# Ledger of designs, part 40: designed miniproteins, single chains, continued (2)

Each design is a single chain, and the fold is of that chain. pLDDT is the mean over its residues in the fold that is shown.

## One batch from the design tools (miniprotein)

Design m5365
Fold by ESMFold2-Fast:
Structure m5365 (fold): chain A 83 residues (1-83)
Amino acid sequence: EASERAAEALEEAARIIDEAHPDDFDMQVLSAFLLIAAAILKKYPASREEIVRLLEHYRQAARKFGAPEEAIRLLDEEIERLK
């Protein structure tokens, strides 16, 4: 269940970001996008390749926003698991 595991990773990354930066609007927006991506993956199963590209995209966005390393690491671990 690659889509389900990826959705869980996105949800946990979003939780880490939101808890670390509750007063940061940009971080709250990033967290919301991760939660939307997780909801889509739970409803519409994607291929392993599509999931990896999506996770890589959000990992890049998280790094650009300066998200907590814990959240970035969680996304990296899921990407490596799917390769």
Scores: mean pLDDT 84

Design m5366
Fold by ESMFold2-Fast:
Structure m5366 (fold): chain A 63 residues (1-63)
Amino acid sequence: ELPLARSATVDQAAIDAAIDRNVAAEKETYGLSDEEIAELRERMRKVVEQRLADEGVTVVAPP
């Protein structure tokens, strides 16, 4: 690792896995419907991507 490297990359798959885990926990705790789960997942995904962009982290999607 270069000491001057201020950029980091995160795989989209890793982000999706983390969101899925959180969404599953929310469903178990609050009894959300499948439609609510799908919408929550999309919202969390966008929020995480926005936050990573704000922190200067590049999200790498698979080609």
Scores: mean pLDDT 71

Design m5367
Fold by ESMFold2-Fast:
Structure m5367 (fold): chain A 79 residues (1-79)
Amino acid sequence: SKQAIADQLLAEAQRLAAEAKAEVDSTDDKTEIVIIGASLAARWMNMTLIAKDNDVPQASIDEVQAIFNETLAYIESKV
C-alpha cells in the first residue's frame, strides 16, 4: 500500500539521519564531515525519486525532506 511505502521511506530517512549524525559525532576530520554530508544529500535525492515513483503523498515526502534538511544543517554546523 502507499502507506506502507511511506512508512518504510520515513523509517529509512530516520535511520540514515541517525547514522550520519553518529558518524559526524565520531570524527574530528572536517573533510570527512563534508563527505558524510554530500553522501547524505545524494541519498536524499534518491529517496525523493523513489517516493514520487510510488505515488507517496506529498505530506510524507515533505516529512522525509524535513528530516534530511535538518540533518544536513546539523552536519554543516560541525564544519
Scores: mean pLDDT 86

Design m5368
Fold by ESMFold2-Fast:
Structure m5368 (fold): chain A 97 residues (1-97)
Amino acid sequence: AAEKQELIHLAKHVIRTAEAILAEAFSPEEAALEAEQYRKKSQELRESGGNEYTKELAEVYDLVAEALEALARGDLERARKLAEEAKRKAEELIKKL
């Protein structure tokens, strides 16, 4: 129950960040910093030894990091594509939880 709620909370955070990327709300510097935070959380999730949902969430966090890294480089097309994919996968994960 507690772990499920934490995964839902993290997945909702992915959705909010993806929407912010799609709204072009991050500066390049802010995008780079946020990408580092997403990479750190993805590593933490992988190291936690969790179930399939924890692994799926880690992959989604990596997609958000890649989208933010693309945004920081000025690759808006790649950033939007990756953000849309991350949002979709996070929404699907919430339905499975």
Scores: mean pLDDT 86

Design m5369
Fold by ESMFold2-Fast:
Structure m5369 (fold): chain A 105 residues (1-105)
Amino acid sequence: DVIIPGAIAFNREEFEALPEEVQEKIMKLVEEADKLLDEFRKTGDKSLAIKAAELYVEAARLAEEAGAPNLAAALYEEAGNIYRLIEDYEKAEELFKRAEELRKK
């Protein structure tokens, strides 16, 4: 049962161009993050949202290092959106700026 996460689905061409090992690592991180985010929505436990955002940042770093800047930008934006949900506006702004810089290259 594979629902492809929105950031990956929207950037499918860059994602599919990555080595299979990198694709697997990114998918695993995003799936784990989405599970934590779903649990956060049920419990209100901000620590789960922070963990989810950190996993999205790790996935974004892997995409960036592998040469997928648009995928990396989308993954950083998802992490920023999560920080915004828990009102950590400073971390959200930092991640949105990183995404913007990647899209300029």
Scores: mean pLDDT 85

Design m5370
Fold by ESMFold2-Fast:
Structure m5370 (fold): chain A 74 residues (1-74)
Amino acid sequence: ELEALAERLRDALIAVAEAEGYEVVGSTATADPEAGTASASVTAVDKKTKTEVTLSARVDGPAARAAASAELRA
């Protein structure tokens, strides 16, 4: 679940970056079952200004798993 959550966070960040007119140049997704964390990071470049931005998301602990499950079913 955490691994799948990390990949979903990455996909969501990519979708946001692309929707806002950024070109995605890198992405990572990391799940740590020991710590109960899932995280994703996307590096993107504004096509107009050529400014690099990094979008990141992280969810922590058992509550994060419950929250992600609720979000996916909402």
Scores: mean pLDDT 73

Design m5371
Fold by ESMFold2-Fast:
Structure m5371 (fold): chain A 92 residues (1-92)
Amino acid sequence: SPISDLEVELSMIQIQLAVAKILAEKGDFEGAAEAVELALRRLRELAARYGRTPELEAAERALEEALRKAKEGDGEGAIRAIDEALDALARA
C-alpha cells in the first residue's frame, strides 16, 4: 500500500541519516555530506510522490542545513541539524 511504501522509505532515510551522524562524529565530513545529499534526494522524491507535509518540509530544511555545516567542517552543527531532521521524520 502507499502507506507501507512511505513507512519503508522514511525508515531507510532515517537509517541513512544515523550513518551520516556517525561519519560526522568521526570527522568524516565528506562522507557525512554525501550521505546527507543522498537523504535529501530521497526525501524530495518522497515529497513529490506522497505530497509535501510540514514535517517533510522541516526535515528538508534541516538536511539542507546539515549539508552546509558538513561542508564547512562544523561537525557539531551537522550532527545537530541531522538530529532535527530525524525528529521531523519521526513525526511524518
Scores: mean pLDDT 87

Design m5372
Fold by ESMFold2-Fast:
Structure m5372 (fold): chain A 74 residues (1-74)
Amino acid sequence: MTDDIVDESMGSVPASTFYSLLSSVPTDDAIRQIGQQAAQDARDRGRQLGLSQDQVDQAGQTVLDRTDATLAAD
């Protein structure tokens, strides 16, 4: 399902990548970079699973929306 793909994609970002971004950029920019990477992974995963284009787009948008919500909560 779209939500499962979002959770899986966000969980697939390596901790080393996360810490590398945090060490070199402001926290908001690091979160945005992680969100963009996770959104792309979600779209690629959705396509690989044979989801419709609407579901693929929704998965990517959900990741970006979650990223933006995290930044807004700062």
Scores: mean pLDDT 68

Design m5373
Fold by ESMFold2-Fast:
Structure m5373 (fold): chain A 80 residues (1-80)
Amino acid sequence: SEILSVEVKEDSVILEVKTNDGKVKKYEIKLLDETTVEIIDLETGEKYVAKSPEEASEKTGISPSVISLAVKLYKANKKR
């Protein structure tokens, strides 16, 4: 997947990506706890819950490295 934009909000990270099938999608990413990621498809409202970036990748088609980056940005913003 390809990152088109990243927007860091107070309680989430908005990620715009081009998926492996060539579609442009927007997701909202946040942590429910230290190990659990919630991802929301902003077009459909579909929610995905995953225990790792790899699991989140399997559910959404976003690369694990991109999900890891979003989680890192979320954690950094919450500590400020």
Scores: mean pLDDT 78

Design m5374
Fold by ESMFold2-Fast:
Structure m5374 (fold): chain A 68 residues (1-68)
Amino acid sequence: SRLSKREIIDLLRSHPIIRSRVSDEEFEEWYTLSEEELEKRIRELMGTLSSADRDAVFDALAAAQAAA
């Protein structure tokens, strides 16, 4: 199983690290993006995080992907 675009956004929106970086208004924009544009936006955001914060977010995504 794979996470949908909506499931990925909902997961990131619930994550404390990401919520400290992204406003609710910005998340509303993310739901309107194509998968390609969303991947680019996430990649850019992850590039701004510390290694520890980035690892924590990737671990959460990997756990959700495994559970799906």
Scores: mean pLDDT 81

Design m5375
Fold by ESMFold2-Fast:
Structure m5375 (fold): chain A 68 residues (1-68)
Amino acid sequence: SIYKAKLAADGNVLSGIDAAEALAEGKASGAIATAEDGSTAEGNGAEGSIEAARKLQDKEFTLTVTVA
């Protein structure tokens, strides 16, 4: 999964499978994907996070999501 390998974890941010499940259930919002080259893509809610990831699909990136 695109989320499983490229998520970052901070003290109040989910990562890995937990973040993917929270996004799918609409329990997380405000996703920002940042590529190694400094490119960013933003999304809101579960679908917005997937859209952000799609924009960076061919790049290595870090995905940060906020749990509400």
Scores: mean pLDDT 49

Design m5376
Fold by ESMFold2-Fast:
Structure m5376 (fold): chain A 92 residues (1-92)
Amino acid sequence: GVARASRAAREAAERLERLAEEAERLGAEETAELLRRAAEEARELADPAVQREEAKRSGLSVGAFSRLLIEALEAALRQAEALLEEAKARAE
């Protein structure tokens, strides 16, 4: 439900911020900026009111939106980790 999606979004935002800090330490400024932007978007989606309005705008039930949001956050984190590994390879 919304509470689970809010927790997932908050955790994703924190993880994305840590990955952005690692990218910055590697000198990967563009990757760091992209990851910080993703973290800000995840943090906004942690607000239950934002989730309800986005579900309504998308024509989805809140339950369907919450499930899709969790799936999207998991996919975004996998992509972020892949981008950081590419940045590490270029820094070596």
Scores: mean pLDDT 87

Design m5377
Fold by ESMFold2-Fast:
Structure m5377 (fold): chain A 104 residues (1-104)
Amino acid sequence: MNPAPRSLEEMLAQLDAAEAAAKAGASVREVAELAGFTIFEHEDEEYLVAPNGTAIPLSFFEELWKNVPIDEFFALLRDAALDRSLTAAEIVERLKELLAKAKA
């Protein structure tokens, strides 16, 4: 999908709204949609797809949601938004590292 042109301020405001909804008990799917992810089904498995094309299995995102503090998760997403040099693969790698740290 074509990434929607958004200012950094708009993206950060969207992440802030998603974090607030998460802390208020919104569902994983609702929070992901507020953060700009699209829910995509491929071969009967659900994925969250970011505007930049980063595809994350919904099961992996749910594992992050259970084990990683909400504020740390959204801090990583804000850092990724600020760092334009990060590839989709590098963002996924950082999320895997955050999950591993949370499980330690």
Scores: mean pLDDT 72

Design m5378
Fold by ESMFold2-Fast:
Structure m5378 (fold): chain A 66 residues (1-66)
Amino acid sequence: MAGLEEDAARRREEYLANARELAAEAAASKDKSKAASLLTAAAILAMATGDAEAAMEILNEALKAI
């Protein structure tokens, strides 16, 4: 039982980590089209976790850097 919850938590953390990485790449990109694409991918991954607050935090951080 605990193993299944740990697997779900691990997947969520992986999605959030990938979303943060994509958001950081978007923030570092000088290409606005590439930045928009990366931010969209980051938003989708973050929203897939079901954590809207974490998704907004990641996107807000990226937008401040762009």
Scores: mean pLDDT 74

Design m5379
Fold by ESMFold2-Fast:
Structure m5379 (fold): chain A 68 residues (1-68)
Amino acid sequence: MSLDEIRAELAELYEQALAAGDSATAAAILRRMSELEELEKRLGRDSPEVHAAAERLLAEVRARVEAA
């Protein structure tokens, strides 16, 4: 999955959290997305480490939203 696809899914999960009234999950998603942007700036967009971190974040967020 590309970084753009991962970011798009994270944005959808953020909207779902907001629609559900789960401000805590929405805030957590925004914070982790900001951490990913900092990593991308430090290591570069094509870094395997940035890509792996993004996929891990998506999996964690997806599991949390599905459990709610």
Scores: mean pLDDT 78

Design m5380
Fold by ESMFold2-Fast:
Structure m5380 (fold): chain A 73 residues (1-73)
Amino acid sequence: GSSRRRQELEEQKKLDLQKLIDALLKSESEFKKEYEKILSRWESELPGEGKKIVEDIVKKAKEIYEQIKQSLL
């Protein structure tokens, strides 16, 4: 793929990471809604690879969320 496509995918990962963090800060219900949307989109764009990408984003989002929670609570 072009360097532009790679950059677009990396920017989308950053946006989705932030959306998942924001959803976790609201509620488990909001997280589940955002997770389903993000998973569906990535699986559609990258069949066979999208799920793994979303799993990595979710792991990172949860790690950041726990750090925020521990710092503020």
Scores: mean pLDDT 81

Design m5381
Fold by ESMFold2-Fast:
Structure m5381 (fold): chain A 97 residues (1-97)
Amino acid sequence: VERELEAVDLAMKAAYYASQGKIDEAVELAKRAVELDPGAASLIGLFIGLSATPEQAVATAKALYDAGLREAVESMARAAEILGDHETAKRIREILK
């Protein structure tokens, strides 16, 4: 529980840095969250997808994919779809191909 809560905090911080355009810091925090709890990957993608602009989301998704965080990128695409932003979801899914 304690480790899982720390992973959630790091996931929220990753989303905050992504929303500020600080992609490298967001990726570093995302990697740390996933090291504590692999399940944090989906939370990272959801939080970023809900809080970032389309351009920030796409740029962060590319960086996360390059870092090996595929599940976070998949979750970002789902978050965009939930928000009705089908164009951003499509752009993120193109990274996964």
Scores: mean pLDDT 85

Design m5382
Fold by ESMFold2-Fast:
Structure m5382 (fold): chain A 55 residues (1-55)
Amino acid sequence: DMVQKAAQAFCQLYSNDTLSPGQIAERVQQFCDAFQLPQQLHAAITQRVQELLSS
C-alpha cells in the first residue's frame, strides 16, 4: 500500500543515517510535504519507518 511504499522510499533516502524516533517523525513530515502525501498518513508512515529502521 502507499504507506509501505512511502516508508521504504524514506528508508532508502536515509539508509546511511542513524535517526532517533523524534528525528524520524520530523523527517517523515518533511518527506510527506515534499511528495504531497496526505497528512492523515503521516502517523502511519512514521510508525512504519520506525519499524523498518529500528531493530
Scores: mean pLDDT 73

Design m5383
Fold by ESMFold2-Fast:
Structure m5383 (fold): chain A 82 residues (1-82)
Amino acid sequence: DKVDELLEKLKKKLEEILPSVEITYEDVLALLDWRKENPNASTEEFKEFVEKRFGVKISLSQASEMRKLINEVLEELESLSL
């Protein structure tokens, strides 16, 4: 399933940005859902969500990179929809 492949790729890329965090598929889905529910959220607001969810501190650069990857996957998922 192409959707499963996209989620696995996103999970692996997110783990590269947060190597100290074990990222589950539930976490990937939660990040995608949060982004969809908060389309106008700033990088700072996204950073706070990630830090709270994973119990870590990250830079704005890390948050920006993660947000970019999530946006790319959301665009691909939308292109697979009717």
Scores: mean pLDDT 83

Design m5384
Fold by ESMFold2-Fast:
Structure m5384 (fold): chain A 67 residues (1-67)
Amino acid sequence: EAPLLTVKRLEELRKKALEKGVKIKEGKMPEEEKKKLELVMKLAEKNPNLDAEEFAEIVKQAEKEVK
């Protein structure tokens, strides 16, 4: 199913974003991470041809929105 591919791809892109200095809030509220993931997935769904660089920016914006 298509969502499975997106989830796996998200994990890889997330790793690259973390390398660039995108820090995720941990040890506080695990639901916050789920909210961020949902937001990122929703944004990625709008543009499936997203690049890793653009994805990192979306993750950063999602973090700001959830925060």
Scores: mean pLDDT 60

Design m5385
Fold by ESMFold2-Fast:
Structure m5385 (fold): chain A 64 residues (1-64)
Amino acid sequence: MRPSEEEFYEHFLNVLKDLVKTRGLEEAERTAEFMIRYFRSRGDEDSVRALEKALEEVKEEVKK
């Protein structure tokens, strides 16, 4: 069965949190934007929504 949007969200959230810790928020945002464009170009709207949600959550956690 294809991974759910929730499974994609948890995966991307963990990836972006790791990127913030290792490379900083600006690099995590650039990486997320690149991935969003990639998945959108492939018509993978589930991954786009999951990534946009994960990026928003990471930005909120960093900003308190």
Scores: mean pLDDT 79

Design m5386
Fold by ESMFold2-Fast:
Structure m5386 (fold): chain A 87 residues (1-87)
Amino acid sequence: KLEERIERLKRELEKLLSEQEEELKDKKPKPDAELSSLAKQMLRSLYTVPELRPLAERLEEFLRKYPEYEETVLNKVGEIVTKIGNL
């Protein structure tokens, strides 16, 4: 049960990040921006799951490049996490 939920969470987060990266590929990244407390908290939670670490690193890099999209992306991540119940 837990392994299945982690694998589903990993798949949904990979899809979300790939879609967001594709949408913003033509936009110039911003200088390294300070992450909000909410972003830092969510990233810490993802980093505690070994299978999600590569996705957490990828999400952190994305948020630092596109801080103006942080709220939108974190809301989508929160929906996925709530729906699957892994965090």
Scores: mean pLDDT 75

Design m5387
Fold by ESMFold2-Fast:
Structure m5387 (fold): chain A 105 residues (1-105)
Amino acid sequence: DEKRELGRKLLLEALYYTFAFLLQKLGNYSPEEAIELALAFFQERHGLSPEELEKVRELLEKGVNSTPEELIEYLEELLEEAKEKGLPQEVIDALENQIELIRNL
């Protein structure tokens, strides 16, 4: 299912963009520690290639250096894309929940 694959890719992008920020805020890690922990986690869990790891690092670095407002704006852009492409409701719900999580930090 092409829409399920697109939804999975958008959710992974949202996850990679926000994960180091959340580790830093909730786990009291430094930005550098949060990025390295996130990379190790995703490499082990998702079996990322070196090229994919570089892209994930870029997203993690952008996210951890963002304000909460900038993170919400980015997630709202992904949410709009999901709605425009008619992605599954579970994808929309997951993005809305991620936005709410960041708002409540």
Scores: mean pLDDT 86

Design m5388
Fold by ESMFold2-Fast:
Structure m5388 (fold): chain A 77 residues (1-77)
Amino acid sequence: DEYLERAREHLEKAVELSKNEEAIKHFREAIEALERNDPVTALYHASKGLMLAIKAGDKEAAEHARKAIEALQKYLE
């Protein structure tokens, strides 16, 4: 599915660009959830990672997390 592929790519970028350890952990949990075909759990962890990236001031990681969340929401429509 193209939306799940986009979500994965953006989550991997969020992991690479994030400087916050807790945000990275949540983005990795989201990727693992996608590998298990669990997009609802992926959305939960991507959203938690986004909040932590925003709080840490990681603008680039936050932007990729937002794009991953948008792709997951489109898939779940």
Scores: mean pLDDT 89

Design m5389
Fold by ESMFold2-Fast:
Parts: C-alpha cells; structure tokens; sequence
Structure m5389 (fold): chain A 58 residues (1-58)
C-alpha cells in the first residue's frame, strides 16, 4: 500500500518537472497531498484526482 503511494509521488514529481505550468502546479499539489495523507484513503483519492487533472492539462 505505501509502495503504491511512493510510486504515485514519484510520478507526480516527474510530471511537475517537465509538464506545462498548469500540470506542474497540479502535480506539486498532489505531491504535497500524498505526503500528508499517509494511510488516509480520502486524501490519497484526492491526490489521484489532482494527478488526473494534471495529465489532462498536459
């Protein structure tokens, strides 16, 4: 479970590095949310939604 969260954080960080300005901002917010979430499923789902929005913005 934590391993999936760690991978999601890494993907978000990569997207923030080379994405367009809008996708980078959303990806950075997702990283922060994932780091705060721990085992909180609601926060993890919110982070996933932000990543999906960042991908769509790209």
Amino acid sequence: MQQDLQQAIQVAQQLAQTGNPESSQLAQQAVQLYQQAGDDRDLILQGADLIEQAIQAS
Scores: mean pLDDT 72

Design m5390
Fold by ESMFold2-Fast:
Structure m5390 (fold): chain A 92 residues (1-92)
Amino acid sequence: SEKKKLLLELIGLLLRAIGLLFEIERLAKKAGNPELAKEARELYDKAVEHGRKGFEALDKGDIEEAKKHLEELQKQVDQLEALLEEAKKLAG
């Protein structure tokens, strides 16, 4: 059950990350601020890398390694959510 929970959490956070990326890119374009889109892309790329490593750890049965990558993925999602709030302020 632990592997199932971690798998669903990794998938959920990756889906959240892609949604945040698209929202930030749209608002960055509206605000005329390409640096926001660049920052969002860099955070998203880090999120994807930790997601990939988390899935690899689960495939190998390394639950503790999978948890570490889930924690790092959550940090990237938290940073994307903070960047979304800044993008909203700049777009009006």
Scores: mean pLDDT 91

Design m5391
Fold by ESMFold2-Fast:
Structure m5391 (fold): chain A 80 residues (1-80)
Amino acid sequence: DKKKQILLSRWTGNEATKKGLLLYLEERYEEAVEAFKEAIKEDPNDVDAYIGLALALRALGRYEEADEALKKAKEIMEKK
């Protein structure tokens, strides 16, 4: 549904971030991590991309990297 996709894009701020979230929901965690990393490279101010990256990393049991991603999200939020 395009309406739901538009709402998700506005909430995440980036189409690549939306793609990563969809992969995460399909339990394709490794692919979701790659998609979120690409989203961050396209738009390094996309806070939702860092949050999504942390969720995918956590699902893979990589808690240290997930914590680092959340720290980056917080730094961006405090900056602007």
Scores: mean pLDDT 76

Design m5392
Fold by ESMFold2-Fast:
Structure m5392 (fold): chain A 93 residues (1-93)
Amino acid sequence: EAAARAALDALEAAANAIEAGDLEAAEAALARAEELLKEVKNPEIRELLEKALELLRKALEARRAGREFEAEELIGLALIEIGLAKIELDKAE
């Protein structure tokens, strides 16, 4: 639970950094999220957050390539997965 909340916070930080164009902060937040995901015990929550991580990695690469619209779409999809993970976390309590 604590690990899932921390991973979720790291993924939200990564999304915000990509939006702000702070690609170094985005890389650091994504690396932190990947580390925290190893500690997540709930498989449904872990799967949702892993999907968000993958989408945000793609968003970061799109941003680096100058594909701003693709990056924005991928961030939006990642935020949906994060939102679903929040619902599952609240349901598990």
Scores: mean pLDDT 86

Design m5393
Fold by ESMFold2-Fast:
Structure m5393 (fold): chain A 87 residues (1-87)
Amino acid sequence: MSKEEIIEKIRKLIEKLKELGNPSLEELKAVVDEIVEMVRANPELAVEAMKTLLEEIKTLPDKVALQVTGLLMQDPLLEEAIAKVMA
């Protein structure tokens, strides 16, 4: 997968959450699981994926953004990538 493809897929997944407005925990987990699977398949793009994600979640309600971030940080690879973006 290219850097451009992962950026576009993340944007589409976050847009889907915006369309839902008040996503259930099951809907949030489905989106997060898709992001985790995509990043685990392309670990060299993890930092770029998390950089894109952290920018895009700013467009979500604070509650939803916190839930997404919390679920992502349960994966050690994504937690490390988020830490690198925030450094």
Scores: mean pLDDT 83

Design m5394
Fold by ESMFold2-Fast:
Structure m5394 (fold): chain A 104 residues (1-104)
Amino acid sequence: GRFVRVSRVNGVTGRELTLEVDVETGAVYFSATTAAHFEAVTGLPASEINGKPIEEVIALLRETRARVEASDDPAREVQLARLEELIALLEEARRRVEEALRRA
C-alpha cells in the first residue's frame, strides 16, 4: 500500500518520533524509537497498535491519557506530556492521510 510518513522532533531532547500510515487501510506502523516511546509511556506492548487502524490507536491513547489524568501518580504530568506528543503525531498523520485520499 501507499504510506504517509510523519515525524516530530522534541526541541529539548532532539529525539525524533516517526510513524507510517497505510493510506488505503489506515493501518499505523511505529518506528522502533516511537514503539519504545509508546511502550514507556503507556506500559502496553507496541504489538497492541502495530497494523491497527489509526482511529483505534488515537482512541487507545486518549483513553490512556484519561486514566493517567485521573491518577495520583507523581509522574502524571510527565506521562501526560508524553501522551499528548504521541496523540499530536497521530492527529498530524491522520490529517495527512485524509489530504492524500482527497488527491487520489
Scores: mean pLDDT 80

Design m5395
Fold by ESMFold2-Fast:
Structure m5395 (fold): chain A 92 residues (1-92)
Amino acid sequence: MAKVEEIIKKIEETAEWMRAKTKKNAEENAEGLKETLALLQIRSSDLEQALKLREHFGLPYSEEELREIHEAIENGDSERLIEIVRRRQERE
């Protein structure tokens, strides 16, 4: 697996690319992309790496929610992943 620092850099670079290429809602789209990419990287990381990604990107996921995400990924439960993301959007 890549180092967490390399993952962070790639996510930030991808968000900057989105911001540069999007004509409307550039900042909102870039932030959404960062969150999505960080969540996808959590899939292939251990819990320690996931916690570091959460801290760096200010993701609104608790340690318990990150554990739930890992369990859903291990089970291939895409509906559970969507539910977790939706639940976080409701807790603004």
Scores: mean pLDDT 65

Design m5396
Fold by ESMFold2-Fast:
Structure m5396 (fold): chain A 90 residues (1-90)
Amino acid sequence: TEAQKALAAGDYQKAIELYQARLAENPDDAEAWLNLGEAYAGLGDYLSAALAYSQAYRLAHQAGDEELAARAREKLREAQEKLGEKLKAS
């Protein structure tokens, strides 16, 4: 709940710290990986976001959670597009 509140408030650094702590205890939490990716994307760190979304997709797919897997795949695609845009802007 605190991690979700931080993410909703736009406190992306705090959200990252809280989701990383959660994932240290439960590394197979696909939804936590998805939310970690959203926090990285909020900071403009699309490489870290893409890696987190990729992990969320893999775990959700393995668990048979088709809805979460589809959400993670779409977020991954968006992060990859943003990463390409950022690299051109550099």
Scores: mean pLDDT 85

Design m5397
Fold by ESMFold2-Fast:
Structure m5397 (fold): chain A 55 residues (1-55)
Amino acid sequence: PSEELAEAAREGVRRYTSLEGEELERAAKNAAIAVDGLGIPVERAGEWAGQMARE
């Protein structure tokens, strides 16, 4: 994923979940890859990443 997309996904995971540290980084990385693969735009990447990382 692009750096902007990866950053948006990370912020989304952090904002919409209670994950921290290594778990947050892993979830953010996986969410960024998935969002990129689905073609989700940067403006919506954070919300989608947060939802995907949610239990």
Scores: mean pLDDT 76

Design m5398
Fold by ESMFold2-Fast:
Structure m5398 (fold): chain A 100 residues (1-100)
Amino acid sequence: MYLEELDERARRLLAEGAEPRERARLLLEAAVAGILLARKYGDAEEREQAEAQEQRMLDYLQTVLGLDPAEAERLLAELREKIESRFEEIEADVEELLAE
């Protein structure tokens, strides 16, 4: 499952003491996947929470990673494109997880 692979990779890098930037990129990738899923499958409250989370991620990129607003927007766009290219696989993973 894509989401399981992503989480396992993130945990391995954290355990190995990878650089903060590499850890941040994987955590941001996981968060972007969650936001896109909430936008497609979430209720009104979950969609509102996803919008708030996207704003928090832009703030994080600017305040913690020191990116300009334009750079932060470009990085989020890059991560969205990457996740969207695998979104069918992510949807299949979620469907499998929700199946009884």
Scores: mean pLDDT 71

Design m5399
Fold by ESMFold2-Fast:
Structure m5399 (fold): chain A 86 residues (1-86)
Amino acid sequence: PKQRPTPTVASPVPLSENDRKLVLHTVATVLRAIGMLLDGASKDEAVALLDQAIEEIRRWQKEGKVSPEVAEESIALLEKAKAYIA
């Protein structure tokens, strides 16, 4: 059975399931890039992985699947990871 949410006039809504999944995906992508570097992959390959993740997040944001705020914060984290790797 469906439980009714109570409307709030001034409180922010907690992170959606999609936003939570986006945060986890972002962290997993950074860890995967680090793992690639530890396995001897080039910096260019690790940066390409992070670039691909940024483009996927921008697509999900355009499709309305994730909040713009969480998408931009996730992209900022991936851009910082690129700077540390490059």
Scores: mean pLDDT 76

